# Designs tried in a protein design run: designed miniproteins, single chains. Part 31

Each design is a single chain, and the fold is of that chain. pLDDT is the mean over its residues in the fold that is shown.

## One batch from the design tools (miniprotein)

Design m1112
Fold by ESMFold2-Fast:
Structure m1112 (fold): chain A 71 residues (1-71)
Amino acid sequence: SAEEAFEEGLRLFEAGRYEEAVAHFERAIALDPDYARAWLLLGAALSHLGRDEEGAAYFARAYALDPSLGA
């Protein structure tokens, strides 16, 4: 499920394994494109990888889906 893919991504993200976390967050989004938290964490993982412009685009998508995430 999208939630399971997101949870796996979170585990990898917390372990500092950002490239692998990206793959799991991308799967979560493929399963549920409205999963705002998956877009947010994908952006965060990309920022950790130095891909800040890509990360910013995904943050924008997350905030468009759930404005409360950008508070």
Scores: mean pLDDT 85

Design m1113
Fold by ESMFold2-Fast:
Formats: C-alpha cells, structure tokens, sequence
Structure m1113 (fold): chain A 79 residues (1-79)
C-alpha cells in the first residue's frame, strides 16, 4: 500500500502508487492520507508531483478538492 511505502522510505514507489490510485478513481480520504504521510516526512517533491499530475486530469470536484488539499499542504511546508 502507498502508506506502507512512505513508512519504509520508498518515496518514489509511494508516489507512483498514489498516481495509480488517482488514475483508477481511488477514495479521496485514502489519497489525502497519503499526502498527509508525505507532509509528515517533509517531502515537498512528492506532494508537488501529485499536484502536477492532478493539474493534467479532468476538472472534477474530487480532483479539485484533492489538488487544493495537496497545494495547501505544500504551502504549509514551504511557508
């Protein structure tokens, strides 16, 4: 699972799993939890990759909410 990969320090693999979940319409709450784990690790690059991927996706309410969540977390980490 993506959360386990973050805990193991496998950040690139965790990002790839998160992108796969976004593409397959995975649960919003699960994706927010993955972003929270990257934020806990201070990995701004991982969160930025997720945000960049979401910008290229269709404008749906779910994708807008997830993009807003990721950008808020990134802003909090970068001030």
Amino acid sequence: MALELVDQGKIDEAVEKALELIDNGGPLETLKAVIDKFAEKGDTRAIARIAAHLIEKPVTEKNKELLDYATKKLAELTR
Scores: mean pLDDT 78

Design m1114
Fold by ESMFold2-Fast:
Structure m1114 (fold): chain A 88 residues (1-88)
Amino acid sequence: MSPELREDVERGVLAISLAVVHTFSEDERVSEAARETLDALERSPVVPEEARELIKEGVKAENEGNYEKAVELYEEATRLLREAQAAA
């Protein structure tokens, strides 16, 4: 798989993961944080590696029932994505 295609696929997987969390999360704060991260991801021209890792850790934290940590991780990812958008 080419690097560009791999990046597009990974972006798509992250977007689907965030949409699932937003739609099905039992915690309203996690649902809203995931939605904001999804919106930021869709508007960002590039996805920093740190933001990708934060999204993955946020999904993991939600699966473990650690909703407070999931919110913090999604909010940090949103900040990095918005920073990347502003720098473009």
Scores: mean pLDDT 83

Design m1115
Fold by ESMFold2-Fast:
Structure m1115 (fold): chain A 61 residues (1-61)
Amino acid sequence: MKVEKAEELVKEAEKLILEGKYFEARDLYMKAADLYDEAGDEELALQASEKAYQALLRGLS
């Protein structure tokens, strides 16, 4: 199911954040956002996109 796949990507991205791999985490959050959007969950898609943006900003700091 797309939602379950997106949840796994979010968990993987969270682990990457702990490892300081911010750009890799951003990519996984973006993939999760796409899967949530395809599933019709606009709120979770927006949250994942915002997390991707925050990961990008952390990587640039």
Scores: mean pLDDT 85

Design m1116
Fold by ESMFold2-Fast:
Structure m1116 (fold): chain A 92 residues (1-92)
Amino acid sequence: SRELAEALATQLADLVRQGARIEVKQQGDTLEITVSGLTTEQTIGLALSLIGLELDGLEIEIQIDGDTVRITLRGLSPEEIQLILDAIEAAR
């Protein structure tokens, strides 16, 4: 949903402002987001937030490796994708 996409966008933008690096790859309605340079606290916080968004109905696949979190989002509308991309870019 748009509301869940906005919640994710806000969290990712906040991490960028805190110095995290974000790489985004789009393939159709699938968005792959790689967040790196995270502290242990940031990694745990992001993981818990993503689990909450998945429980609320967002189609999310999460992979964690050290200071890096890879997020795969599926079934996003073009508007939801653009919202997430714009929020990340505005925070850089």
Scores: mean pLDDT 82

Design m1117
Fold by ESMFold2-Fast:
Structure m1117 (fold): chain A 78 residues (1-78)
Amino acid sequence: MKKVKEKKTLSPEEVKALQQRIFDNLRKVAEEEGLEEALKYIDELEKQASLSVTDMIAQTLLAVGKLIEELLKKRKEE
């Protein structure tokens, strides 16, 4: 089974730092390996992020959306 080890629980600031590092790495790859390879890495990262983030975001958005809708309906009653 896939091992989910998220003991640290990255803070929003750490998440931003990670994004910056990824961006920095891509820039470095572009300089060393070339623009074409950098674009390839960006495309793969985007797909990977989309898959993982979409799953989490979709579930979270659905839950939050339903909660908001129920709250709005209840408040609209009064």
Scores: mean pLDDT 56

Design m1119
Fold by ESMFold2-Fast:
Structure m1119 (fold): chain A 68 residues (1-68)
Amino acid sequence: SLEEEYRKKLDEAVNEAKSLADFYKKMAEILRELIKELREKGYSDEEINVAVVKLAKHAMEKVDEKLK
């Protein structure tokens, strides 16, 4: 699924990030790709927004866990 695929990409970004700034840059690039792919597949703006917010929260939660 797209959700699983992009969760993996975000998990990799969390693991590979050299700094918080680097993480945010990688996350922005990944989420931009997700938005393009979902729009191309015919998802509504509402569905895209829900998916993006959900995945962004997941990634932010993981990076916050690392910064304890």
Scores: mean pLDDT 83

Design m1120
Fold by ESMFold2-Fast:
Structure m1120 (fold): chain A 68 residues (1-68)
Amino acid sequence: SEELKKYEEELYEYIGLSPEKVREIEELEARLRASSDPAEREALRARLQELSAPYAEKRKEFARERYE
């Protein structure tokens, strides 16, 4: 959705993710959406979590500020 896309763009800017990291995340998300293999999907989700782990606190702060 347009709202989700805007949210993700604002989130990545807020976190200060490098363009390279943003591109890697977007590629992994696109692969996850295209994949129907449960094992591949699990591996892709694990990689996405690994990439986002250093930013978990900022992600929570952004969500809190955005909603309330």
Scores: mean pLDDT 75

Design m1121
Fold by ESMFold2-Fast:
Structure m1121 (fold): chain A 69 residues (1-69)
Amino acid sequence: LEERIAELKKRLAENPEDVSALAQLGLLLYEQGRYAEAVEYFEKAVALDPSNALLRAQLAKAKEKLAAA
């Protein structure tokens, strides 16, 4: 898992607008309970692809978890 996170971060260092990498990082961080970080990556993904309903839904779920703390 940490190895995959590192690989996705490397992809973003080379291509900061990689929506797929941002969404995958957000999801992996969400699965680890790292909701604040997940929100940051999902917000970036939504900003780059605002018409993507799935990304907006994932962001909403991450924010809900963060607010419940």
Scores: mean pLDDT 81

Design m1122
Fold by ESMFold2-Fast:
Structure m1122 (fold): chain A 65 residues (1-65)
Amino acid sequence: MGSLEIVNDAAEPVHVRVERDGKVIAEATIAPGETFRLEGLAPGEYTVTVTNADGSTETRTLRLP
């Protein structure tokens, strides 16, 4: 099983959504300097969407071993 860490190295809070197979498995707001961690994740493809305080979004696809 894998783990996923998302570090907010910005001065503003970010909103994070983690999806697997079209389902939201986790959603959180990460304060500045905080780390969001998920453990015990099954191998596979995960989509991470980060929404910044200004409303801009970044989407990344990650494969866990």
Scores: mean pLDDT 78

Design m1123
Fold by ESMFold2-Fast:
Structure m1123 (fold): chain A 69 residues (1-69)
Amino acid sequence: MEEIQAELARIQQELVDLQKEIDSLTKERNKAKAAGDTEKVEELQKKIDELNSRIDELTQRKAALLEQA
């Protein structure tokens, strides 16, 4: 039980960190969009998409661990 809780805590921390990074990148993307820098917008969107993919993987892993509790 403690092992599952430790894993869930790790996943939750990683999710928090990823969400903070996405928030920062979203703000930078919005600034680039306001400046008309479409290339920078595309690069930032690509990074955001990569982080969202990681969040999805961690969320699925978290759900699987919770089903075992």
Scores: mean pLDDT 84

Design m1124
Fold by ESMFold2-Fast:
Structure m1124 (fold): chain A 63 residues (1-63)
Amino acid sequence: MEERQKKALEAVRELSREAGRAPDEEDLKEAAKRAGVSVSFVSKALEEEGRRMLEEGLSAAPW
């Protein structure tokens, strides 16, 4: 996984943990800012992580 994808996922997970809920649009924008990427990049990173987790047999949200 690219370092930027890892940073984006870590930022989303941190924001989700702080809020105690699934990340919303504002959380995705903040994660994108922290990782230095676009919101679209964060969304794609979450989709790819979710697919990877499913392939590994994990039944959990990617955040």
Scores: mean pLDDT 76

Design m1125
Fold by ESMFold2-Fast:
Structure m1125 (fold): chain A 60 residues (1-60)
Amino acid sequence: MYTFKVTAKSEEAAKRGAEAVRKSFPEVKVEVKGNEIIIETNGSLSRAIGAALLAIGEAV
């Protein structure tokens, strides 16, 4: 299992980032806790990294 945590600029940014990840990486589990985006997958590490990078881009 791969787990990544992305700290967003705000709670709204975290929500936007999580929604973008869910749309582009539907196989990845995405949770939002305050301004943190938590990305978990039992699949590909490269897909997990891609999801984390997308979350970072959207959460700035």
Scores: mean pLDDT 80

Design m1126
Fold by ESMFold2-Fast:
Structure m1126 (fold): chain A 69 residues (1-69)
Amino acid sequence: NPLLEEAFRHAGLAQEALRRGDVEAALAHLERALAALRELLASDPSPEERELAERLIADVEATRALLRA
């Protein structure tokens, strides 16, 4: 699924940004991951894709909340 691939790519880029201490870049990549996952949920995904996307959204939102604290 191209939207899942985009979400995974941006999640990986966010992790790399965090490794170098770039919180702003990490937050930008997490926003792009969330956008891709939300677009996937709007596109009538399979039950498996939906559950994966919902789990990933929760993980990304938890990470964003931690970084904004």
Scores: mean pLDDT 87

Design m1127
Fold by ESMFold2-Fast:
Structure m1127 (fold): chain A 62 residues (1-62)
Amino acid sequence: EELEKELQRIEESFKKDIEKAKKTKMNVTPEAQKEIIDGVEKALPLIVRGIEKAIENSKKAR
């Protein structure tokens, strides 16, 4: 129930989804698949930071 534990669980889940996406043949061109995965990997730190702030704000509001 600590922010750190929740954040780690979210990050770990996201990393697993990225790994599955890399192993899965998508219904898109290989180039498009590469761009999608690369974009998601680059966005991950920003998404994690956003989630962290949202969780912290939610705890303060309650």
Scores: mean pLDDT 71

Design m1128
Fold by ESMFold2-Fast:
Structure m1128 (fold): chain A 85 residues (1-85)
Amino acid sequence: DEAEKYYKLGLEYEKEGEYIKAAELYVKAAELSKDPEKRAEYYLKAGELLEKAGNKEAAKYLYKKAAEAAPEDSEVRKRALEKLE
């Protein structure tokens, strides 16, 4: 699974404190994922890392992407929408 490969690489960079690089890898994982819930989870995670790095505008963009990708009845959609408040 190509999406999982990029997600695992992102986890390694996140562990090293490389938040921008990890977020880029999570975005790539989201783009490659065919699972709407996983796609939303990856966008949400990328947004949280960009917010930690101080890039609030990029984080907001990714939270919007997460909400758009998520199934309407999913917890991940609710979480993404809460981030946009």
Scores: mean pLDDT 88

Design m1129
Fold by ESMFold2-Fast:
Structure m1129 (fold): chain A 87 residues (1-87)
Amino acid sequence: SAERERLLRELEEAERHLRFLKELLERSKKTGNAELPDTPEYRELVERIMEELRKLTEEEGLSMEEAVRRLYEIPEEIIRRAREALE
C-alpha cells in the first residue's frame, strides 16, 4: 500500500509538471516572453526545465528543437511507467 501511494503521488506530480511545461512553452511561443506567475513553484519548474535542456543540448548533442521534444517525452514516459506499475 505504501508503494502504491508513492506511485500515485509520483504520477500526480509528473502530470502536474507536464501541464505546467506545456503552458510555459506555449506562452513562450506566443509572446516571446513567458508571462508566468512569479511563484516559487514556477521558478523551480523553470530551473528544472533549463537544466534538462542544458543536458540534452550540451551533453547529448541534441538541437534545441529535439531537446524541447524530449522534455515532453520524459514526463509522458514517467506517467506511462507509473500507470503500468499501478496496474
Scores: mean pLDDT 66

Design m1130
Fold by ESMFold2-Fast:
Structure m1130 (fold): chain A 108 residues (1-108)
Amino acid sequence: MPELIEELRELVRRGDVEGAARLLVEHFTKEEVVELIADLLAEAARRAGREDMAEALREVARERLKDASFATLAGALVRLLALELGFSYEEAQELGRRTAEAVRRLLA
């Protein structure tokens, strides 16, 4: 699993949204993507000096994302990873959007 997360980061860093979508569809469950999003949000809270909110953000993420489609979750994960990798907000939004579209095509 750690190797798949690093491969996903490399695909996102390269802007390879088709590769990222394929990796997510082939190797991740919906529940695993939700947990990765929760982890990234908790890490962002800790970096912002809000360690007190890290666990609360994990719980809120799990609750709010439980009914989301896999494509929506994949797009959200890629957007958060792009932000972590230093992409601008606009670049991260576009990478996430394109990944969600690619996932929808793969699942159609």
Scores: mean pLDDT 85

Design m1131
Fold by ESMFold2-Fast:
Structure m1131 (fold): chain A 74 residues (1-74)
Amino acid sequence: MEKEVEEYEKKIEEDPNDAKAYYNLGKALAKLKKYEEALEYYRKAIELDPKFKEAILEEALIAVELYIKGFILG
């Protein structure tokens, strides 16, 4: 939901080093099927916290999803 995206964008504006806020924004974008944008935010979360296992896993899953869709639909 777009309102959820706006909420997390505001949290990032308040604390630009909040890795969890970037992760949550990535999840919200993935729910909207904006997978490329979701990947960007998961990567930002990992840059801020390289041990963020949840962000690493979600990034890998979305990357695989994009590769599969590119192969089948390209």
Scores: mean pLDDT 78

Design m1132
Fold by ESMFold2-Fast:
Structure m1132 (fold): chain A 60 residues (1-60)
Amino acid sequence: SKEEELVRLYEEARALIRAGQPVPQELIDRIRKLTRELYPGIAEGIDRLIAVADEIDAEL
């Protein structure tokens, strides 16, 4: 199911973070797409947080 795929992608991202490795943009994009499809209200909140993070990164 899409829910199971989303959990799997989150576990992949978590494993990379634990290993000190960068999370590929393709993995982030897949997580965003599935989250938007399954939980549109939560996806909007996440998009707002990403926009704030991008603004901070642009200053650094």
Scores: mean pLDDT 73

Design m1133
Fold by ESMFold2-Fast:
Structure m1133 (fold): chain A 97 residues (1-97)
Amino acid sequence: MSEEERRILELEVRASMVLLGAAVIIQAIEKSEVKTEELEKAKELAKRAIELAEEAIRAARAGDLERAERLLREAERLYKEAKKLFDEAEKKIEEEE
């Protein structure tokens, strides 16, 4: 495998992990009987992470590896924020019941 092909594959794998994780968060929030502002914010961040991860895959496939890396780093950042908010909101709901 060439170094460039390896970099593209690594970017696509990372992007796919963000896509899967963010989709799981969105699905969990939509199935929740309790709606909070924190869960809605987590859902919005997860949706944005998906959009950026998809853009990163397109950029990587077009050979724009620098753009792909920037988009993916932002997607990973938003996904981590969404995950943190989701976990904090779930814990708060359990403590208030």
Scores: mean pLDDT 83

Design m1134
Fold by ESMFold2-Fast:
Structure m1134 (fold): chain A 60 residues (1-60)
Amino acid sequence: IVGKIFRAKEDFEAVEPEELSFKKGDLLEVLEVVDENRVKAKSLKTKETGIVPKSYLEEI
């Protein structure tokens, strides 16, 4: 999963400072697995990084 690009299935609005907001259809590169439900990802659109819920991502 690390180094792979995923597509956002839904909009996500960050509620914690370490989280990354994104829109449905955005492409995100997974940089690190945080836990079972969360990954650290980089937005290919904004180049920003943050923690996102894995369940909001789908394989391309």
Scores: mean pLDDT 82

Design m1135
Fold by ESMFold2-Fast:
Structure m1135 (fold): chain A 63 residues (1-63)
Amino acid sequence: SMAENEAESQTITDLLQWARDNKLSKKEIIEKLEPIYGKKTAEKIAKLYEAMLQGRATARAIG
């Protein structure tokens, strides 16, 4: 459903921001999120975070 997709997008956005604020590595994200969300979801979020750090995605500079 649309509401389900919106909730998932919000959760991913919040997790990426949390990881950015805490300066986590890809490995740390997988380790912290795997027991909560499962391995596939943790790896998906870690991959999005890696892309964000490479500046290939829409990353906002919080200076």
Scores: mean pLDDT 70

Design m1136
Fold by ESMFold2-Fast:
Structure m1136 (fold): chain A 60 residues (1-60)
Amino acid sequence: MVEELIRRAREALRRGDYETAARLARQALQELSDLGDGADPRLLEEAARLYHEAQEALRA
C-alpha cells in the first residue's frame, strides 16, 4: 500500500500535479509513521523526498 502511494505521488509529480503529489506523499509518510519500527527506511526517504519536491514546486 505505501509503495502504491509513493508510485502515484511520483506520477503526479511527473505530470506537474504538485498538489496531488504532496497529498499522496504525505499519506505515505503518515502510514509509515503508523508502522513505527516496521517502516522501510528507503520508503521513508523516497516519500519525504517526493513531499519536499512537491512542496518546493508549489512555492515557485
Scores: mean pLDDT 83

Design m1137
Fold by ESMFold2-Fast:
Structure m1137 (fold): chain A 77 residues (1-77)
Amino acid sequence: MTQTATAVVPAGGTKRLSFDIPAGYAVTAIEVESSVPREDVGVSLEAEPASGATLTVVVTNRGDEDAEVTVTVHLGA
């Protein structure tokens, strides 16, 4: 199972993307795609992934241009 979210992160800004983890599922991988160089994009989690909880992925754009960032979360039972 996969969940995907895309957001425009303004230059020097931060966006939070929320994903619901169904009960009995675990996060197996997180993939990140960016329209700007990957070194300009920071990605972190606000908390450890937990089954049945919301996962919040924090995306920060350190560059001088707005970035379109796509985050894909892979879930396994």
Scores: mean pLDDT 81

Design m1138
Fold by ESMFold2-Fast:
Structure m1138 (fold): chain A 55 residues (1-55)
Amino acid sequence: LDELGRRAAEALTSGKLTPEQRLELANKITEAFSTGDPEKYAEALREVVEAAEKA
């Protein structure tokens, strides 16, 4: 999770994502975190990284 968290933070600040994409992904991370499910949280982090890599 540390590596995923770092990569997700870097992806969100990289400038590769639009402001709208960053907001949507940040909200998704917050929602996943609020579930208390570490697997859902990891999935949200991976989605952020993948979105930036595809951009």
Scores: mean pLDDT 76

Design m1139
Fold by ESMFold2-Fast:
Structure m1139 (fold): chain A 81 residues (1-81)
Amino acid sequence: SRAALEAEVARAMVVLDAAVLAVAARNKGNEEAARLAREAADAAAAGDFDAAAEAGERAYLLLGEPELAEKFRAAVRRAAA
């Protein structure tokens, strides 16, 4: 169904966002942000959206990106619905 596909795409997009963030943070030498981004990707893949939101938000905030942190939290809320 469309609703099932939309939910799966939303979840996949959260996992992809966090996984890409982990690579970007590591390349910038921010090991803490990279670790948190990996935790967010793993949590989202496991369906633990509360843990994914907390870890991903913290990773973006450590990188100085509060607007992206808020956008990530909104994406996790949509994936959890």
Scores: mean pLDDT 88

Design m1140
Fold by ESMFold2-Fast:
Structure m1140 (fold): chain A 59 residues (1-59)
Amino acid sequence: MSATPEGVRRHLTRQAIERGVAPETALAALRDALSRDLGADEATVDRLVAELGAAIAAA
């Protein structure tokens, strides 16, 4: 699987919901992965972190 920012966000959202991971832990993990591993820009990081938070809140 090629790692895309959207793919990482979807994976962490699924893990948080299925495993009951605390929202703050999932959000921190996504931000770290996007910034450190993928070199995503700040706008992309902020957008995907917001999308993950919204998905967890909706679940």
Scores: mean pLDDT 76

Design m1141
Fold by ESMFold2-Fast:
Structure m1141 (fold): chain A 83 residues (1-83)
Amino acid sequence: SELLEEIDELVRRAEEIYREAVEAIKAGDLEAARAKLKELEEIRERLLELLRTADPSDREAINRAIGGILLVMGMILDIEALL
């Protein structure tokens, strides 16, 4: 439960950062957009760490972490394509 809560919090934070990055790109603030990209990369690394250290029997946490990683990777690739 605690692990699922941490994963869900990281995903929610990534969604906020992604929205801010898109707004920065629309405003022409590439420096702000790159800073947000770095924050998304840090969230991806944290999700990967949680996946790596998860109990192999905790299938729900593993699946939730994988889903979060894929979502955040998509956000990173989308922002990189717009820069």
Scores: mean pLDDT 89

Design m1142
Fold by ESMFold2-Fast:
Structure m1142 (fold): chain A 71 residues (1-71)
Amino acid sequence: MVEEYKALAAKAEAAIAAGNAEEAKALLEKIAELLKEYIKKNEKNEEEVKKKIAEIEEQLAKAHAWLDAQA
């Protein structure tokens, strides 16, 4: 999951840098779905996993704020 998230995040950052809001939005939605599935599978894990989930959620929130600025 973390490695797959990292690859998708890199693609989303590239789309943002290119000003491609539609592609960035699609990638962010895919990341959100991946995170949702990861939380479901890892609900009994240690605090370190919870911290990683929080980091991903914060990055998604920042990316969504960027998309809102494009509207």
Scores: mean pLDDT 73

Design m1143
Fold by ESMFold2-Fast:
Structure m1143 (fold): chain A 82 residues (1-82)
Amino acid sequence: MAVLRAAITTASREAAERVAEFIRRRAAELGAEVTVSITEQDDHTILGVSVRAPDRAAAEELRRALEAHPEVEKLFAQIRPA
């Protein structure tokens, strides 16, 4: 098992909700569990993501999917063994 933790900067709450839905769908396809938190700021929204993946490859695939998402402006992500 591997844990992916990510902090994602998006332009708006609506963008954050779309990214959250995207990652939930991708995580489900890989048998991973996902929790999200949304924190609104004045000019941007931060999406916190925690994923418990079956293996490191699944966690890395989810990280790459987030990096490639057009509504992800900034991504800080870490993968750890679980």
Scores: mean pLDDT 87

Design m1144
Fold by ESMFold2-Fast:
Structure m1144 (fold): chain A 91 residues (1-91)
Amino acid sequence: MTPEQLEAAEEYRATIAELLARGLTEGEAFAVFAVRNAMELLAEEDKERAIEWAKRLLELLDENEENMDESQRLAARIIREYIRELLEKLK
């Protein structure tokens, strides 16, 4: 493994452990991590696409909130907070 791959694996494990401690399932923790990393990468490559994708994801989270359990709502809240912070940073 390259040093970058090792660092990414350590960040993944640390983030998943924190999210699991907050009450998320493994799948929800992975989804939060994946969304955060995908949004950061997209923002570096194409700010316009990142903004559009972020807005669409917020809409999808709102539409599906009524069908969510407590841990899914927590995951959605964390994703919403992250996206809003990213959108503010991209102004």
Scores: mean pLDDT 78

Design m1145
Fold by ESMFold2-Fast:
Structure m1145 (fold): chain A 92 residues (1-92)
Amino acid sequence: SRELVEALADYLAGLAARGAKIRVRVEGGKVYIEVSGLNLHELIGLALTLIGFGLDGLEVRVRIEGDTVYAEIGGLSREEAEALARRLEAAN
């Protein structure tokens, strides 16, 4: 839903304000998000929060590799995907 996409964008922008580095890519109706620059405790918290967004109805896949969280957000309209990407790019 649009509200969940906006809540996700707000959450990730808040992490960027605290020193997280966010990279975003839009491909094939999916938004790919990489989050780095956080400690292990913060990365685990991020992964659990992203899983929570999935339980609330976003199509979310999460992977942790090293010190980076990778998220794949599916089921978005083109407009929602582009809006999410623009907002995350602006947050860095």
Scores: mean pLDDT 83

Design m1146
Fold by ESMFold2-Fast:
Structure m1146 (fold): chain A 115 residues (1-115)
Amino acid sequence: MAEDYLNKGIEYLQQGKYEEAIKWFEKALEIDPNNARAHEALGIAYYKLGKKDEAKQWFEKAAELGSPLAYTNLAKLYLDEGDFEKALEWAKKAVQLAPWNPEARKVYDEALRKL
C-alpha cells in the first residue's frame, strides 16, 4: 500500500508534476511515516519546486532514517547555496556511507575546491 503510493508519486515526479508527486508521497507517509525513500522523494520534489528550505527538512529526515542518497542531496543543496562548509560536512558523510558512489565523491571534490 505505502509502496503503491510511493510509486505513483515517483511517476508524477518523472513527469515534472511535482505538486501532484508531493500529494502521493504524503499518502505514502500516512501509511509508513518512517519510509526513508518517501522522505527523500519529498525532498527532491520540493527542491524541484525551488522550495530549498522545505527540501532541506525532508532530506534531513531521510538522512536520520538512514538514506545514503539524502547525504549527497543535502551536500548538493548546500553547495548550490554557497555554504561550502556544510556542503563538505554532508558530502564527507555521503562518501563514508557510499565510497563507491561517483556522485557522492563528485560533490565532495567540488565542495573542497570551493573552500
Scores: mean pLDDT 85

Design m1147
Fold by ESMFold2-Fast:
Structure m1147 (fold): chain A 95 residues (1-95)
Amino acid sequence: SKEVEEKLKEILLEFSETGDAKKFIEKIAELLNKPVVEVPEFETALEQLLAGLMALEGYKIEEVKEILENSSTDERNELIQELLEKIKEEMLKLK
């Protein structure tokens, strides 16, 4: 849906302006019709975003911590992009 793509772009823009990863994840969870998964507080907004996206995709918190500890900033950005593409596909499949 074009509306779903537009909403996702707005949510991404808000995150880029505010750094509010928690609000971003809450909005994505609502669009996916999934429960909000709580994750521990992480040091940066980018780490918090990645952790939240991974949790929405069903990763366990221990897996999230391991990936954050063993990944570079570039690898984290690539994973965020992959997870966002997967989430977009899931949103388009929801009936």
Scores: mean pLDDT 78

Design m1148
Fold by ESMFold2-Fast:
Structure m1148 (fold): chain A 68 residues (1-68)
Amino acid sequence: MKKIALVAAPNEELAEKLAEMAKKEYNPDEIILLPGLSYEEALEIAKKIAEETGAEVIVVTTRGKEVV
C-alpha cells in the first residue's frame, strides 16, 4: 500500500522540520509539504487524496499525527 505523509505547519521552517521527522518515523513513499495550512484543511486534503488514490495518508502537524 502506498504511504504518503502530508505535512502542514504555519510556516515553511516548521513544515521542513516536521517532514524530516515524518520521514524517519513513518518511512513514507512520498512527502507533501503544505506550509500555511491549518490542521483541519490538511485533514480534508488528506481524506480526498486517500479516497482518490487508495493510499494510506499520514497527516503530520504541530498537533501530532492522524492516519487517514
Scores: mean pLDDT 79

